# Designs tried in a protein design run: designed miniproteins, single chains, continued (3). Part 84

Each design is a single chain, and the fold is of that chain. pLDDT is the mean over its residues in the fold that is shown.

## One batch from the design tools (miniprotein)

Design m10910
Fold by ESMFold2-Fast:
Parts: C-alpha cells; structure tokens; sequence
Structure m10910 (fold): chain A 88 residues (1-88)
C-alpha cells in the first residue's frame, strides 16, 4: 500500500521504511541471521552505516556489505566515502 509522501520526509519515517525494506532485501539475498542481527544493530547505533549496508546489497556490492559489517566503528569520513562510491 502506497502512503502519500510529504514534501519533507522525517528521519524517523525514513528509518522505519528502510528497516522494513532491509528485512525484505536481506531475505531475498539469503543473508544469514548473524549478519541480519549485525545490520539491525547498525540501524540502532548509526543509521548512515545501516543505509550503506542496505544500498550495497541492493546494487549487489557484497564486498562493501561485508566491509561495513566487519567495520561498524568506521569514521564519518570513511562512511561518506563509501556512500559516494555507491552513488557512482
């Protein structure tokens, strides 16, 4: 069911939508329960890192996905660099 989008979407609405989408994407790619738990923990600890993990799965970049899962304490600059690479 498509919910109407306001011209400004709140961060909490984006988080909820991406969390639901993450479960669907992870199931479709047969991600292990251990890795799913790590991705969910990223959503609590740092939503940008969570966004990188989901985006990398969507484009099939599992090397970036694996890196993000293994490096949850990456700096904001390292996180931004990965985001920029995933946009290319």
Amino acid sequence: MTISRPSSVSDSQIRDTMFDSANYVMDKHQISDDNKSKVMQMGVDNFDTFGIAIRSMLIGDFDTFDYVIKNPNMSDSQRQDIIDRLRA
Scores: mean pLDDT 69

Design m10911
Fold by ESMFold2-Fast:
Structure m10911 (fold): chain A 104 residues (1-104)
Amino acid sequence: SYIEEVKKKMIEIARQIVDLLKQARDNIDTMSPLELAKIHATITVLVSSMQFEAKLAKNEELEKLADEITKIVKGAMKALDSKDLKALEANIEELEKLIKEMEK
């Protein structure tokens, strides 16, 4: 169905965000300000794309899901900015759990 196709796209985008957050986590002490800014910009574009897909679907459940993902990602980005590795890892785990739940 169209809704299932949009959900798959949202999952793919969320996985890309997880990969970028893990890359930032693994390089947190060595990453330049420019490299960090590029990761922030890329994640922001990915979140916007996911929200756009959910809105196009005109499905309340997918819109709520996009909002949940956005909330977790914003938390992860705050943790990254403060170099709070424990908080960053917790946000990554929360996002991975949500993705796994979406795949059911």
Scores: mean pLDDT 87

Design m10912
Fold by ESMFold2-Fast:
Structure m10912 (fold): chain A 80 residues (1-80)
Amino acid sequence: MEEKKKAIEELLDRLVEVYRRYAELLGSEEAREAAERIEEKREEAFERWLNNPELTVEKIEEMLKELERLEEELRKELAE
């Protein structure tokens, strides 16, 4: 349980960071709104994901890995 809580918190933090980076890079109002929405509904999202039996720690780790790849893509876009 604690491991899943930690994974969800990390996922939420990463999602906000990625959307904020997209907003900065593209000037995307949609990405900015997405980041704000995640922060506003963070507690609800946390409870929903924690209570979702299909969302396992393993799946959350896969999502975090995918977000890491997106962050690298954004970094490359900023460099180029």
Scores: mean pLDDT 77

Design m10913
Fold by ESMFold2-Fast:
Structure m10913 (fold): chain A 109 residues (1-109)
Amino acid sequence: SLLLEAETLAGLLLLARALGEPVERLLRELIEVLRRLVEEYGLSERVREALERAEAALEAGDLERAMAWALLALGLAFRELGRDESARAALSAARLIAEEIGDEETLAA
C-alpha cells in the first residue's frame, strides 16, 4: 500500500531528524512515494504544488525546507483521502519544522 509506505517513511524520517541521523535518503523515498500517490489517486493541485515546492527545496539542497513541504504535501494528501488522524500528524510535523526554520511560506500554506 502506497499509503502505508508514505506513513512508514514519514515516521522514519521524523525519527531520523529527532536523532540527528541523515535524512536525505528517507526524504527522497518519501517524495517518490508522494509522486506515485498524486498520480494513482488523482490528488488536487494543492497537493501537487506542495510536492513541487518540496522537490525544488530538495534540488536546492535545503533538506529542512524540503522535509516541511513534503510533510505538508503528505498531510494534504491524507486529508483528501479521508485519513484524518494521519493527516493531522503530518500537518503538525510540517508546521513544527517550518516554525523551527522560519519558513513563512510553508506556515501560510
Scores: mean pLDDT 86

Design m10914
Fold by ESMFold2-Fast:
Structure m10914 (fold): chain A 72 residues (1-72)
Amino acid sequence: TEEELKEQSRAGAERNLALGDELWAQGQRDPSSYPRAFALYQDAADQYAYAGDEENKERARRKAEEARQAQL
């Protein structure tokens, strides 16, 4: 159902956010991890958007932007 798909999307977002945070932490010693963290944060933001979770979507988007800036 649509409700089940939204719950799966939220669960996926939480997993991708956690993986992104792990890669973000690794980026401090290995900057090549930042592009991967960026991709995971973008996926999390899209999944939170589908789930209707605007607050966590914005949080994930901010983390993605920070990971993008860290690549410069």
Scores: mean pLDDT 88

Design m10915
Fold by ESMFold2-Fast:
Structure m10915 (fold): chain A 82 residues (1-82)
Amino acid sequence: MLEEKIKEFLEEIRKRLEENAGSGEAQVEILREADQFIERLREEENLSQEQEQRLVSETIGFALRAIGDAIDAELAARRAAE
């Protein structure tokens, strides 16, 4: 089922991005793989433009949140050292 594939995909990507929040190289690679998967879903499963944009936005959102959390932690550490 398409919905289940999307759910499993988003959960896997979210987990991988969280585990690699401190590695920009790993995050770029994960997002590249996510983009390839979304393109395949669009071609093979007749994914709508709105569904594709939602998936892209959600994966980018996961990455931005992970990066934001890492930045906040770094800033807190710097403030504690002042």
Scores: mean pLDDT 75

Design m10916
Fold by ESMFold2-Fast:
Structure m10916 (fold): chain A 68 residues (1-68)
Amino acid sequence: MRKGIADYSNEGKLEEALELAKENYEKVKDKGVSALLILLHEIRKSKEGEKILEELIKEYPELAQLVE
């Protein structure tokens, strides 16, 4: 099994962290905004969370409304 988003983020592996964040977004986007906010909070708590969120928003512009 691969590491989690926070594991890759804390190791500075932005590409792997971003790929896993995209996979998790695809899983939760159909579950409602609450699940999406939880995912965004988990990403933001990691060491490279700000950079990961910025790249994720570029791929999914609708997320900008939730992050400000």
Scores: mean pLDDT 76

Design m10917
Fold by ESMFold2-Fast:
Structure m10917 (fold): chain A 88 residues (1-88)
Amino acid sequence: VTLTPEQVEKLKEAKELAQKGTKENIEKALELIKEVQLEIAQPEYLPKVEEIYEELKSLLETDEGAEKARGMILATAEVALETAEERK
């Protein structure tokens, strides 16, 4: 799957927000990554993507869960951006 420049910018913004580490920034980063994943996912995977991101959003209710979500956001953004760079 080829990422659009807009999707790459959303992933970069999500990574920067997650690196800042506040609960509000982590929540914004999660929404940005969810938007990109929903745009690139095949129709059969859309319900699973939505389920995973709703579960991750619920983790933001605790400090420990917020740190776990932050780690997942950073890993997901890094892999997606690395894949986009490798295709240049």
Scores: mean pLDDT 75

Design m10918
Fold by ESMFold2-Fast:
Structure m10918 (fold): chain A 80 residues (1-80)
Amino acid sequence: MEEKIEELKQKVLETASRAAPRLPPELRDEFIAETVKALNALFEGNFEEAKEHLRRMAEIARQAGDTEVAEEFEKLADEA
């Protein structure tokens, strides 16, 4: 379980770090806040809460036109 949480956290951080610089400033702050919430939920073992935040990150990426990143976060939410 701890190993799965660590892997998922690493994937979330990698994807978010690639996505954040490409977002418009108005969406970037919300995206970063959702990233922190997702990581905190994963740290607490709250997978349902983590899924909600990962799906919100996917939605923000779609609003920014980054469909590839949106699909990646949806996949991460499904893995959680």
Scores: mean pLDDT 82

Design m10919
Fold by ESMFold2-Fast:
Structure m10919 (fold): chain A 91 residues (1-91)
Amino acid sequence: SEEDWILYRVRIEIKEDTTNGEVKDFVSSIPGVEVLAVAGDLDKTGIDGETGKPVALLLVRFESREKAEEAKKLVEEKFNGKVELEEIKPV
């Protein structure tokens, strides 16, 4: 069940011409990965309000921590940018 999957905040550095929708579509295509939310408009490039850098910010469930690390590498290769994973622990 996807309820047992591990929830992460995912921050992806992207190029200025890459849209949030393109990032969502790629991440959603990875087996064992569910995108729950994307910050901002899917037709726009996200910008980090603190750094001013182009970023996509996603809430994602992964079937395992190993799958999260595998997906991180695939996303880094696809978009040629840094990917940061932050596990959201149950309160």
Scores: mean pLDDT 84

Design m10920
Fold by ESMFold2-Fast:
Structure m10920 (fold): chain A 66 residues (1-66)
Amino acid sequence: EEEEKEIRKIIEDYFAGKVDPGEFGLAVQRAIEKGLELPEEFKALVDRMTAGGRAGSDAIAAALAA
């Protein structure tokens, strides 16, 4: 699953400080647009960011709602 691998890489790069929250949110939006199922670890990350009220959480929440 090429798109899933790309999403995982974005998650890893985000935690390594290579990708900002906006780029992370766009990656989530692309995955949803392609109809990809989000990995469980990715769902947990989204939940944590949403609960934390961080700047990136709004972008991720909007992508999940779209």
Scores: mean pLDDT 61

Design m10921
Fold by ESMFold2-Fast:
Structure m10921 (fold): chain A 74 residues (1-74)
Amino acid sequence: EKAREIAELMKEALERIAKAKSDEEKRKIGAEFLKELAEIAGVEAPDINDAAEVEAFLKAVEDLLKAALELYQS
């Protein structure tokens, strides 16, 4: 299930960020997270410097998670 894969990816990214010692390392972890998240969602990774692309991508992920939640609650 894609929602479970996304949740596991988020958990791993948060653990890596918590252990990171610099803001630069945290930014690299964030960029890797967005790329892997795009692969799971089956879309192209957004340009991290384009706020509109990042917002559209996160909206698509939100819609995917909401759809999975509705199926679980059915």
Scores: mean pLDDT 70

Design m10922
Fold by ESMFold2-Fast:
Structure m10922 (fold): chain A 74 residues (1-74)
Amino acid sequence: SLDELLEELERAVEEYVELAERLGLHDVAKGARQTYEAWLEEIKATTDPEEAKRLAEFALRMVRAEIERLKAEA
């Protein structure tokens, strides 16, 4: 469901922010929070439930890819 996707997205963003902060990448952590807020606004503004779900799935995939990228750089 969309609610479950949004919960997964929130957890993934929290993991990414915590990882970035631990690595001393404070600007990266701040940028991640800002991007997450922008995605939430877009998803909430979407009137089509299927499009909202697609946007949430895309955002989640992007965050997970960035977590893997940061882990590789650490």
Scores: mean pLDDT 84

Design m10923
Fold by ESMFold2-Fast:
Structure m10923 (fold): chain A 70 residues (1-70)
Amino acid sequence: LEDLIEKLEKMSPEEALKFIESQPEAYHNELLTEFFKKYPDYLKKVTANKSPSEQFKIYLIHLEVLKQLE
């Protein structure tokens, strides 16, 4: 997981999102947490083309990151 986060940190936002989608679902929550720490304004782009249940999960991850940044 730490190796995946390190790769994510070297990518553009768009490359990072495609990379996260290519990873096993089990890693998505932690990778999205690190993504939103760098790009908190990308919520709408991240949730585009996602199911309502997946959007809700992403929303909760984003909200948790925002609480940490405040």
Scores: mean pLDDT 76

Design m10924
Fold by ESMFold2-Fast:
Structure m10924 (fold): chain A 86 residues (1-86)
Amino acid sequence: MIEEVKKLSEELLKAYEEMLKNRDDPVKFAAATILMVGYELEIERLLEKATDPEVKAEIQKIVDETNARIKKLEDEYLRELKKQLE
């Protein structure tokens, strides 16, 4: 379960990166967004299935770390956009 959540989190990050990279391509943007939502829903499902408090805490830690990495990716994308506008 924990390894599956780690794998899904890495795939979620890749899908998020592809979504940001393809904002001007509606087909690629939509495809990346669908994958992103699918990975988020599967992670949530695994978290709901976790009955062991230690496993649940570890999954939550992975989710929190993944959300922090997504925020860094968004910040990097915004910095790059600002450079292109200047």
Scores: mean pLDDT 80

Design m10925
Fold by ESMFold2-Fast:
Structure m10925 (fold): chain A 65 residues (1-65)
Amino acid sequence: SAAARAARELEVMSYLHENVPALLELPGDVLREIAAAVVDELGEDASTEELFARAEELARAYLAS
């Protein structure tokens, strides 16, 4: 559902805000973009561990850009 997806995206955004604060220095809504991409790739039913691990991978890619 849209609500379940939004909840998972917020969980990933909170994780990135706490663990990869360098993303906050980038222009635009990078936290939201990464969170949406991770949930889109893995699905809303993916484990928290899988979502967070993938989010960190994408965060590193964004910071390298």
Scores: mean pLDDT 81

Design m10926
Fold by ESMFold2-Fast:
Structure m10926 (fold): chain A 89 residues (1-89)
Amino acid sequence: MKNLPEPSPEAIARAAALAVVLERDPNTSVGKAIAPLMLAISGTPQAEADIRAAADELLNETERKVAEEIASQGLSLSEAYRKAREKLA
């Protein structure tokens, strides 16, 4: 089988937290809010770098701690998004 690259737990957690933070801004389009989740699904090194850069720029200290907690749990992208929404929304 051809193995697709899988996103790291850190990339999944950062993408989930970013999506929730962007979704809270009424001026952010749906496409922009879900973009971090789509990047995480791609699993590419460039997508992981872009997610990390966006997280460092847009997430505050509390939001970064939530992302670290989610990353430690090894959740799927959908479970990470649910957990981030529960804690940050």
Scores: mean pLDDT 76

Design m10927
Fold by ESMFold2-Fast:
Structure m10927 (fold): chain A 55 residues (1-55)
Amino acid sequence: WKELFEKLKKITEESREEVTRRWKEHGSDLKAQQEAIEEIGKEHLEKVRELIKEY
């Protein structure tokens, strides 16, 4: 579980950086920011699911 938790933390950090990057790209376009966040959320969930399957 400790290794799994460390890998999950890494995935979460990468997702946070991607959210920040997308947030800056879309400026004040709230709708585009929201769509980007939803997409990043789906990718994050898929990565977490795949990681859990390996254990």
Scores: mean pLDDT 75

Design m10928
Fold by ESMFold2-Fast:
Structure m10928 (fold): chain A 71 residues (1-71)
Amino acid sequence: MPLKRLIVRLEPGADMAAVAAQIAAIPGVLSVEQEGDDKLLVTVPAEQAAAVAAQIAAIPGVASVHVEDAA
């Protein structure tokens, strides 16, 4: 499959807008969508999924990252 979806869970009280902006700045990120108050859905090329997930996990306020097949 050419695409993966990353499910990003935020820490309670994390700045959603700041985390979303940092994720959007990562090379290879195609889209960032807010789903609820503590969850972001990030679409990436499958080849970039592991590298992007590692970078997202390093962002302050991120509790967990789950890699899911988007296609």
Scores: mean pLDDT 79

Design m10929
Fold by ESMFold2-Fast:
Structure m10929 (fold): chain A 71 residues (1-71)
Amino acid sequence: KAITLAVKEAAKDLKVDPASVKVAVENGVVTLSGEVKTNAQKEALVKIATNYAKKVPGVKEVINNIQVHVP
């Protein structure tokens, strides 16, 4: 579904490497995982992902498993 692409595009907009962010969709549950460089990027990405999930029929919940990893 488009939610995975939308979240990865949002990551790019936040200057987060889309390859370092993973999105899994299972039975209407969206799980975000991967690594970002700052806590601000994590917070913003989660907020954007939640907003995109709200626009997609059939999405019930967004789970945040994103980690802040300082390179």
Scores: mean pLDDT 73

Design m10930
Fold by ESMFold2-Fast:
Structure m10930 (fold): chain A 88 residues (1-88)
Amino acid sequence: SIDEKVARALAHAKAATAEQKQRLAEELPKQLAEVEEYEKKYGPLPEIEQRIIQLQVEVAQAFLNEDWETFEAKARELLELIAQAQAE
């Protein structure tokens, strides 16, 4: 279930090392810059892809801030959106 996936993600996030957090803090701005460069060349991403990226950023920021309440809420929203996008 999504609840079980969120619970596992939360447990894994709380167990993350300072080195893992530092790598994410360095990589996140780089990934966002790559998305911005893509959109400059090819136009805006589809709305659902933009929403997925926004939620991924919010989850990453909550993780780095150790804001576990926001992390859980945004991770659930992200997983639900991905599940809906994959439904035919």
Scores: mean pLDDT 84

Design m10931
Fold by ESMFold2-Fast:
Structure m10931 (fold): chain A 84 residues (1-84)
Amino acid sequence: SGTASGTGADGVVVTLTLTADTATATATGANGGVAVATAPARPGATGNALAEDGTGVGVHVPDADTAGAAGVGANGGTATATAS
């Protein structure tokens, strides 16, 4: 298992990559920033990837290992979460 988190300043890109069967990656982008969280997943387990833009719109990726990736974008920011 593993957990990674990062927060970007205004206009800064935050990228997190986690390579574990049970992994949670959380990236938060500040105003105008970009947040990218990646957590690898294996077949047959449970994992989630969550990306949210500045208005709290979330994107969930269903079941891929026990890996969670969450990205949050602030105003003008971009959030991308990948679990694979």
Scores: mean pLDDT 48

Design m10932
Fold by ESMFold2-Fast:
Structure m10932 (fold): chain A 98 residues (1-98)
Amino acid sequence: MDRLEELAAAGDAEARLLLARQLLFEGNYEEALALLRELLAALGEDDVTVLTNLGTVLFEAGNYEEALEYYKKALAIDPNNWVARNNLKLTQEELEKK
């Protein structure tokens, strides 16, 4: 389902993040990733919330190594982000299980 027109009408980064989360919940990882990467480019590569959400989509898709890199980027910007820290730990545990 393409909802980019609703996002364009909203003009809100929070609305785009909510749509990306809905796409993730629907299992549409490719569209969620595309939307989050576009949002990251628009806000600058240093947006902690977008980086954390990219990591989450990649984790749910089973791309643990790439998810780990996005959580590391988020923590390099905000070391106190508890969501990124917890998700980093879970991602490391999945990689350690192999």
Scores: mean pLDDT 77

Design m10933
Fold by ESMFold2-Fast:
Structure m10933 (fold): chain A 81 residues (1-81)
Amino acid sequence: MLEELLKKAEEARKKAEEYKKKATDYSRQAQKFLEEARKDPSKREELLQRANEYRFQAASYAVKAHDLEKEAERLRKEAEA
């Protein structure tokens, strides 16, 4: 069962990497909306709202990635014990 624990740890780590990438992508989009809001005052409120929506999604994916990294570490510890 050592191999099964290591395989599950690797799968969790891979999913964490995918979610970290999604968090980064949402963060970049939020930053883009913030820059556009700075350049166009007439659409500032709409762009700030979009930026906030993307920031919340980025934070959500970052938390999910962190939880999966914790899970992968726990599974690796189980395999090493």
Scores: mean pLDDT 83

Design m10934
Fold by ESMFold2-Fast:
Structure m10934 (fold): chain A 115 residues (1-115)
Amino acid sequence: SAEVEAARQALQQAVQRRFNGEKPEISPRQHTLYVGDTLSKLSENASKAKTQLELDIVKSLTTMTLTVAINSPVTPPEAKALLRETQKRVNEAKTPEELAAVLKETSQQLYALAR
């Protein structure tokens, strides 16, 4: 969506400003939308995984993304609770289709929380 793309661009600009010694201004809403967008893209990557190695790489990237988001002070408590539940479901996913479904569902729930 346009809001998700704007949130991703805002986060990228905030990261760039941080490299220039400026403090990034990222709202909890923008951060939640960015995490949702990231999980949506990981869902697409999971659905395209053709080997166990490709699936394991997507699962590793997903676990890193979830851990960073859960530990972020900007992530709202409701989103943290959802992401912890998602982390359990990701660990239980055995197929690309199962992983893609978990990530797509969580992405949609994060977009709803960001409203």
Scores: mean pLDDT 82

Design m10935
Fold by ESMFold2-Fast:
Structure m10935 (fold): chain A 118 residues (1-118)
Amino acid sequence: SLYEEAKEEIEKGKKSEGEEKKKHFEKALELAKELAKKGDYEKALEIYKEILEVATDPEIIAEAYKGLALIYAKLGDFEKAEEYLKKAVEIYKSLGKTEKAIEAETDYGVLLIENAVS
């Protein structure tokens, strides 16, 4: 149902404009993060990729790339994880959101440590 709700939010985002569009994509990002937290990595990846196909807001795009990076790291695909992380960080830096760029790199680093200890 989280997957179905996320897809409904993407469809609502596609049919809306401005701030309303952003809110729907932010909700879809939140639901994708919840799917990943539950270990449903394939569905979370699908939602992030669908957001990237339709979103034009750089902040939404950066958050989706961050989500992809963290999931690929969890799956042990560090090449893809680093590529998506770099894309997210570059967008955050271009927006002057230095704290968000640092947060993305920190979240990735924490996950690498967790994977090394498990």
Scores: mean pLDDT 86

Design m10936
Fold by ESMFold2-Fast:
Structure m10936 (fold): chain A 100 residues (1-100)
Amino acid sequence: KEELLKKIKEKIKEGKISIEEAKELAKEVKKLKIKSEELKELILNTLKEEFPKLSKEEATQKVRAAIILANELKKEGVISEEELEEFKKELKEILKEYLK
């Protein structure tokens, strides 16, 4: 559980995640029955911590990585369609705050 959460945090910090990597992470999240709230909190906190240090392009890349992972989490049934839409909205809002 801890190792997987650390790996997710590192991938978000890198701003690079392939669809295949996101799918693999989503399957592991489902297998370990990690709560959607814990994942959302981890991703949002990681982005908020990183944003003040980043260019507009870098911040956008990290948000895109988070969205790719969120889409795969929804496909694996870890989060619902409604949860995915709410999370995407939250990600977009925090990005807007740091880009202005």
Scores: mean pLDDT 79

Design m10937
Fold by ESMFold2-Fast:
Structure m10937 (fold): chain A 97 residues (1-97)
Amino acid sequence: SLEEEIKKLLEELEKLEERMAEVQEREAEDPFDPEVIAETITLAVDLTITIRKLVELLKKAGYTDKEIIDLIEEVARKAGGEAAGKTARESVEILLS
């Protein structure tokens, strides 16, 4: 169902944001580690795809632009912190413009 697909993508967003936070912590120890750089790029791509899919499905489910922005920002912030929430919000705002 649409609701189950949205739930799975929200769970994926949470996991990707948690993983990004872990990678950013490793980057703080060694900012030029090639493995950390490669993983950061891969996670950024996966986050972009997941957010795009979530925006599309939430629109189909009848969520308003404000509700979509607020929901995705809250999930990202809780999983990855304030910076993650802000980045997710900005990504959603671009997708909705």
Scores: mean pLDDT 89

Design m10938
Fold by ESMFold2-Fast:
Structure m10938 (fold): chain A 89 residues (1-89)
Amino acid sequence: MTVVSPEEEKLFNKVMEPLRKAIEYAKAGKEEEAIEEFSKVLSEVLGVDPEEVKELIRKALEGDEEARKKLEEILKKYLEKVKEEVEKE
C-alpha cells in the first residue's frame, strides 16, 4: 500500500491550500471565480501575468492542445516552486 511521508504531506498541503478556494468555487459552479483564484495563485508564485494564465485555462477548457501543454508546464513550475519552499522550511 502507498504510504505518504510527513514531507510529502507538507508538500501536498502547501500545494492544495492556495488552490482550495479555486476548487471550492469550481465545486459551487462558480467557474469564473475558480479561474480567477487559480490564476492569481499561479501568477503570485511564478511571477507571470494572471490574465495570461486565465486565457490558457479558458483555451485548455475549449480543447486547445497547445494551451493545455502550456498550462501543464506552468503547473509543473508551480509544483517545483512549492517544493523548493518546503525544502527551505
Scores: mean pLDDT 74

Design m10939
Fold by ESMFold2-Fast:
Structure m10939 (fold): chain A 60 residues (1-60)
Amino acid sequence: SAELEELERMEKQVDKFIALVKEKLAQHKNDAEKQRFYQIQLDSLEASKELLEMKRKRLG
């Protein structure tokens, strides 16, 4: 369905951003301000992923 295809696109986009943010956290291990900034971004992206997982369960 079109809804499932849109969901899959959003899931792929979120996974790409999660990977990027995790890479930035690894690159800036000794920068406390950047660690805090990227951790907040990661937490937000993981929350978005949980919402997408809930939507997937409602569609199937």
Scores: mean pLDDT 88

Design m10940
Fold by ESMFold2-Fast:
Structure m10940 (fold): chain A 68 residues (1-68)
Amino acid sequence: NSMSNNMKNMINNLNNTANNLQSGADGLRDGVDYARAHGTPESVDLVQQSYQDTINQMNNTNNISNSM
């Protein structure tokens, strides 16, 4: 039952993780824009890779939450 304290805590932890990843992704998106305007091509690639990795982690977290 999703109303049990343990299940509710797990769902809350997954939601907090997803929210933190979303906030991180938004910051990395701003970082990509900054790097494109002021950085080197290498810095753009590094920030873009970090952004994509964060999106992938967010999708994985959502998939785990949805399977509960």
Scores: mean pLDDT 72

Design m10941
Fold by ESMFold2-Fast:
Structure m10941 (fold): chain A 68 residues (1-68)
Amino acid sequence: MLPEAVLRAAELLGSFSLTPEEMTALREAARRLGLDDVAALMVAIAEAIKSGVVPEELREAVERALAG
């Protein structure tokens, strides 16, 4: 199962267009978490959108995850 932090970052992609640089960071984060398949991330994005998460809350979570 995909970690919540990765799902938060994936949801940003659905709500706000990610830059190629942010996409690369997301892929690296997924790899560190044992995900070597970007397709799994795309499925997680769809599922997260279906869950109806709040974009404002998601933005802060992703900003914290990508910062560093």
Scores: mean pLDDT 52

Design m10942
Fold by ESMFold2-Fast:
Structure m10942 (fold): chain A 74 residues (1-74)
Amino acid sequence: SGMKEEEEKLKVLKEQYARMDREQREQLLRQIAANLPSITDKQLQELIEREPSDEEMAKLQLEAEKEIHKRGRS
């Protein structure tokens, strides 16, 4: 646990996302948004149109993982 492990995970995610094409990244963004109830359809479309950076996508993925964990996986 902690910032050091989060930084290493962000590094790995950024490298993975950098290897993805636009279609794969769009599909991943849609999956991330499905796990982030704070993101509306309009906000998701704006993110797709803007093409977020690898770091921004990695941070969104970590937030989605936190939200999944918080909702209580039984």
Scores: mean pLDDT 77

Design m10943
Fold by ESMFold2-Fast:
Structure m10943 (fold): chain A 63 residues (1-63)
Amino acid sequence: GLERLAAASDKLTPEELRVLAAFIETGGDVDATAARLGLSKEEVERLLKRAMEILGVESPDDL
């Protein structure tokens, strides 16, 4: 939630943080996140994977 996003802001790039924020706002919908940001699904998934690795989580649902 918001606590995770605040902690992430110091560790993630602006692009990774933007994707993470949009993903949380869409309730974990990759398609809606991609459409909102003008990115491909593959780009969203790549940026989410990197954000997850930096935050030490194994699933997008743990974000």
Scores: mean pLDDT 75

Design m10944
Fold by ESMFold2-Fast:
Structure m10944 (fold): chain A 97 residues (1-97)
Amino acid sequence: EEEYERVAKSIEELGKKLAEAVREGNDFEADVYLALILIQASITAKDAERKGLFDLAEKIRQAAGDLVAAYEARDPEGVLASAKKLAEIVREYGKEV
């Protein structure tokens, strides 16, 4: 399986865990899951920039920003939707590389 398919699946799984932690009010677990998603998104966006795929890098950063906004709003449904969208963009990037 391709590297970015694994990253996309990881983001989807962590997004589900993040949504659960938000619903339960578990700030510590939520912060850990959010950090792990953001690290993966940041690394992927930086790789896209190095390859001249600036539009994909911007989409990844925007989707990560949407996820942070949903988390700050304590919206578990928004967290799940944003994480899925971020994973889709990461998967799209993996096909361009």
Scores: mean pLDDT 88

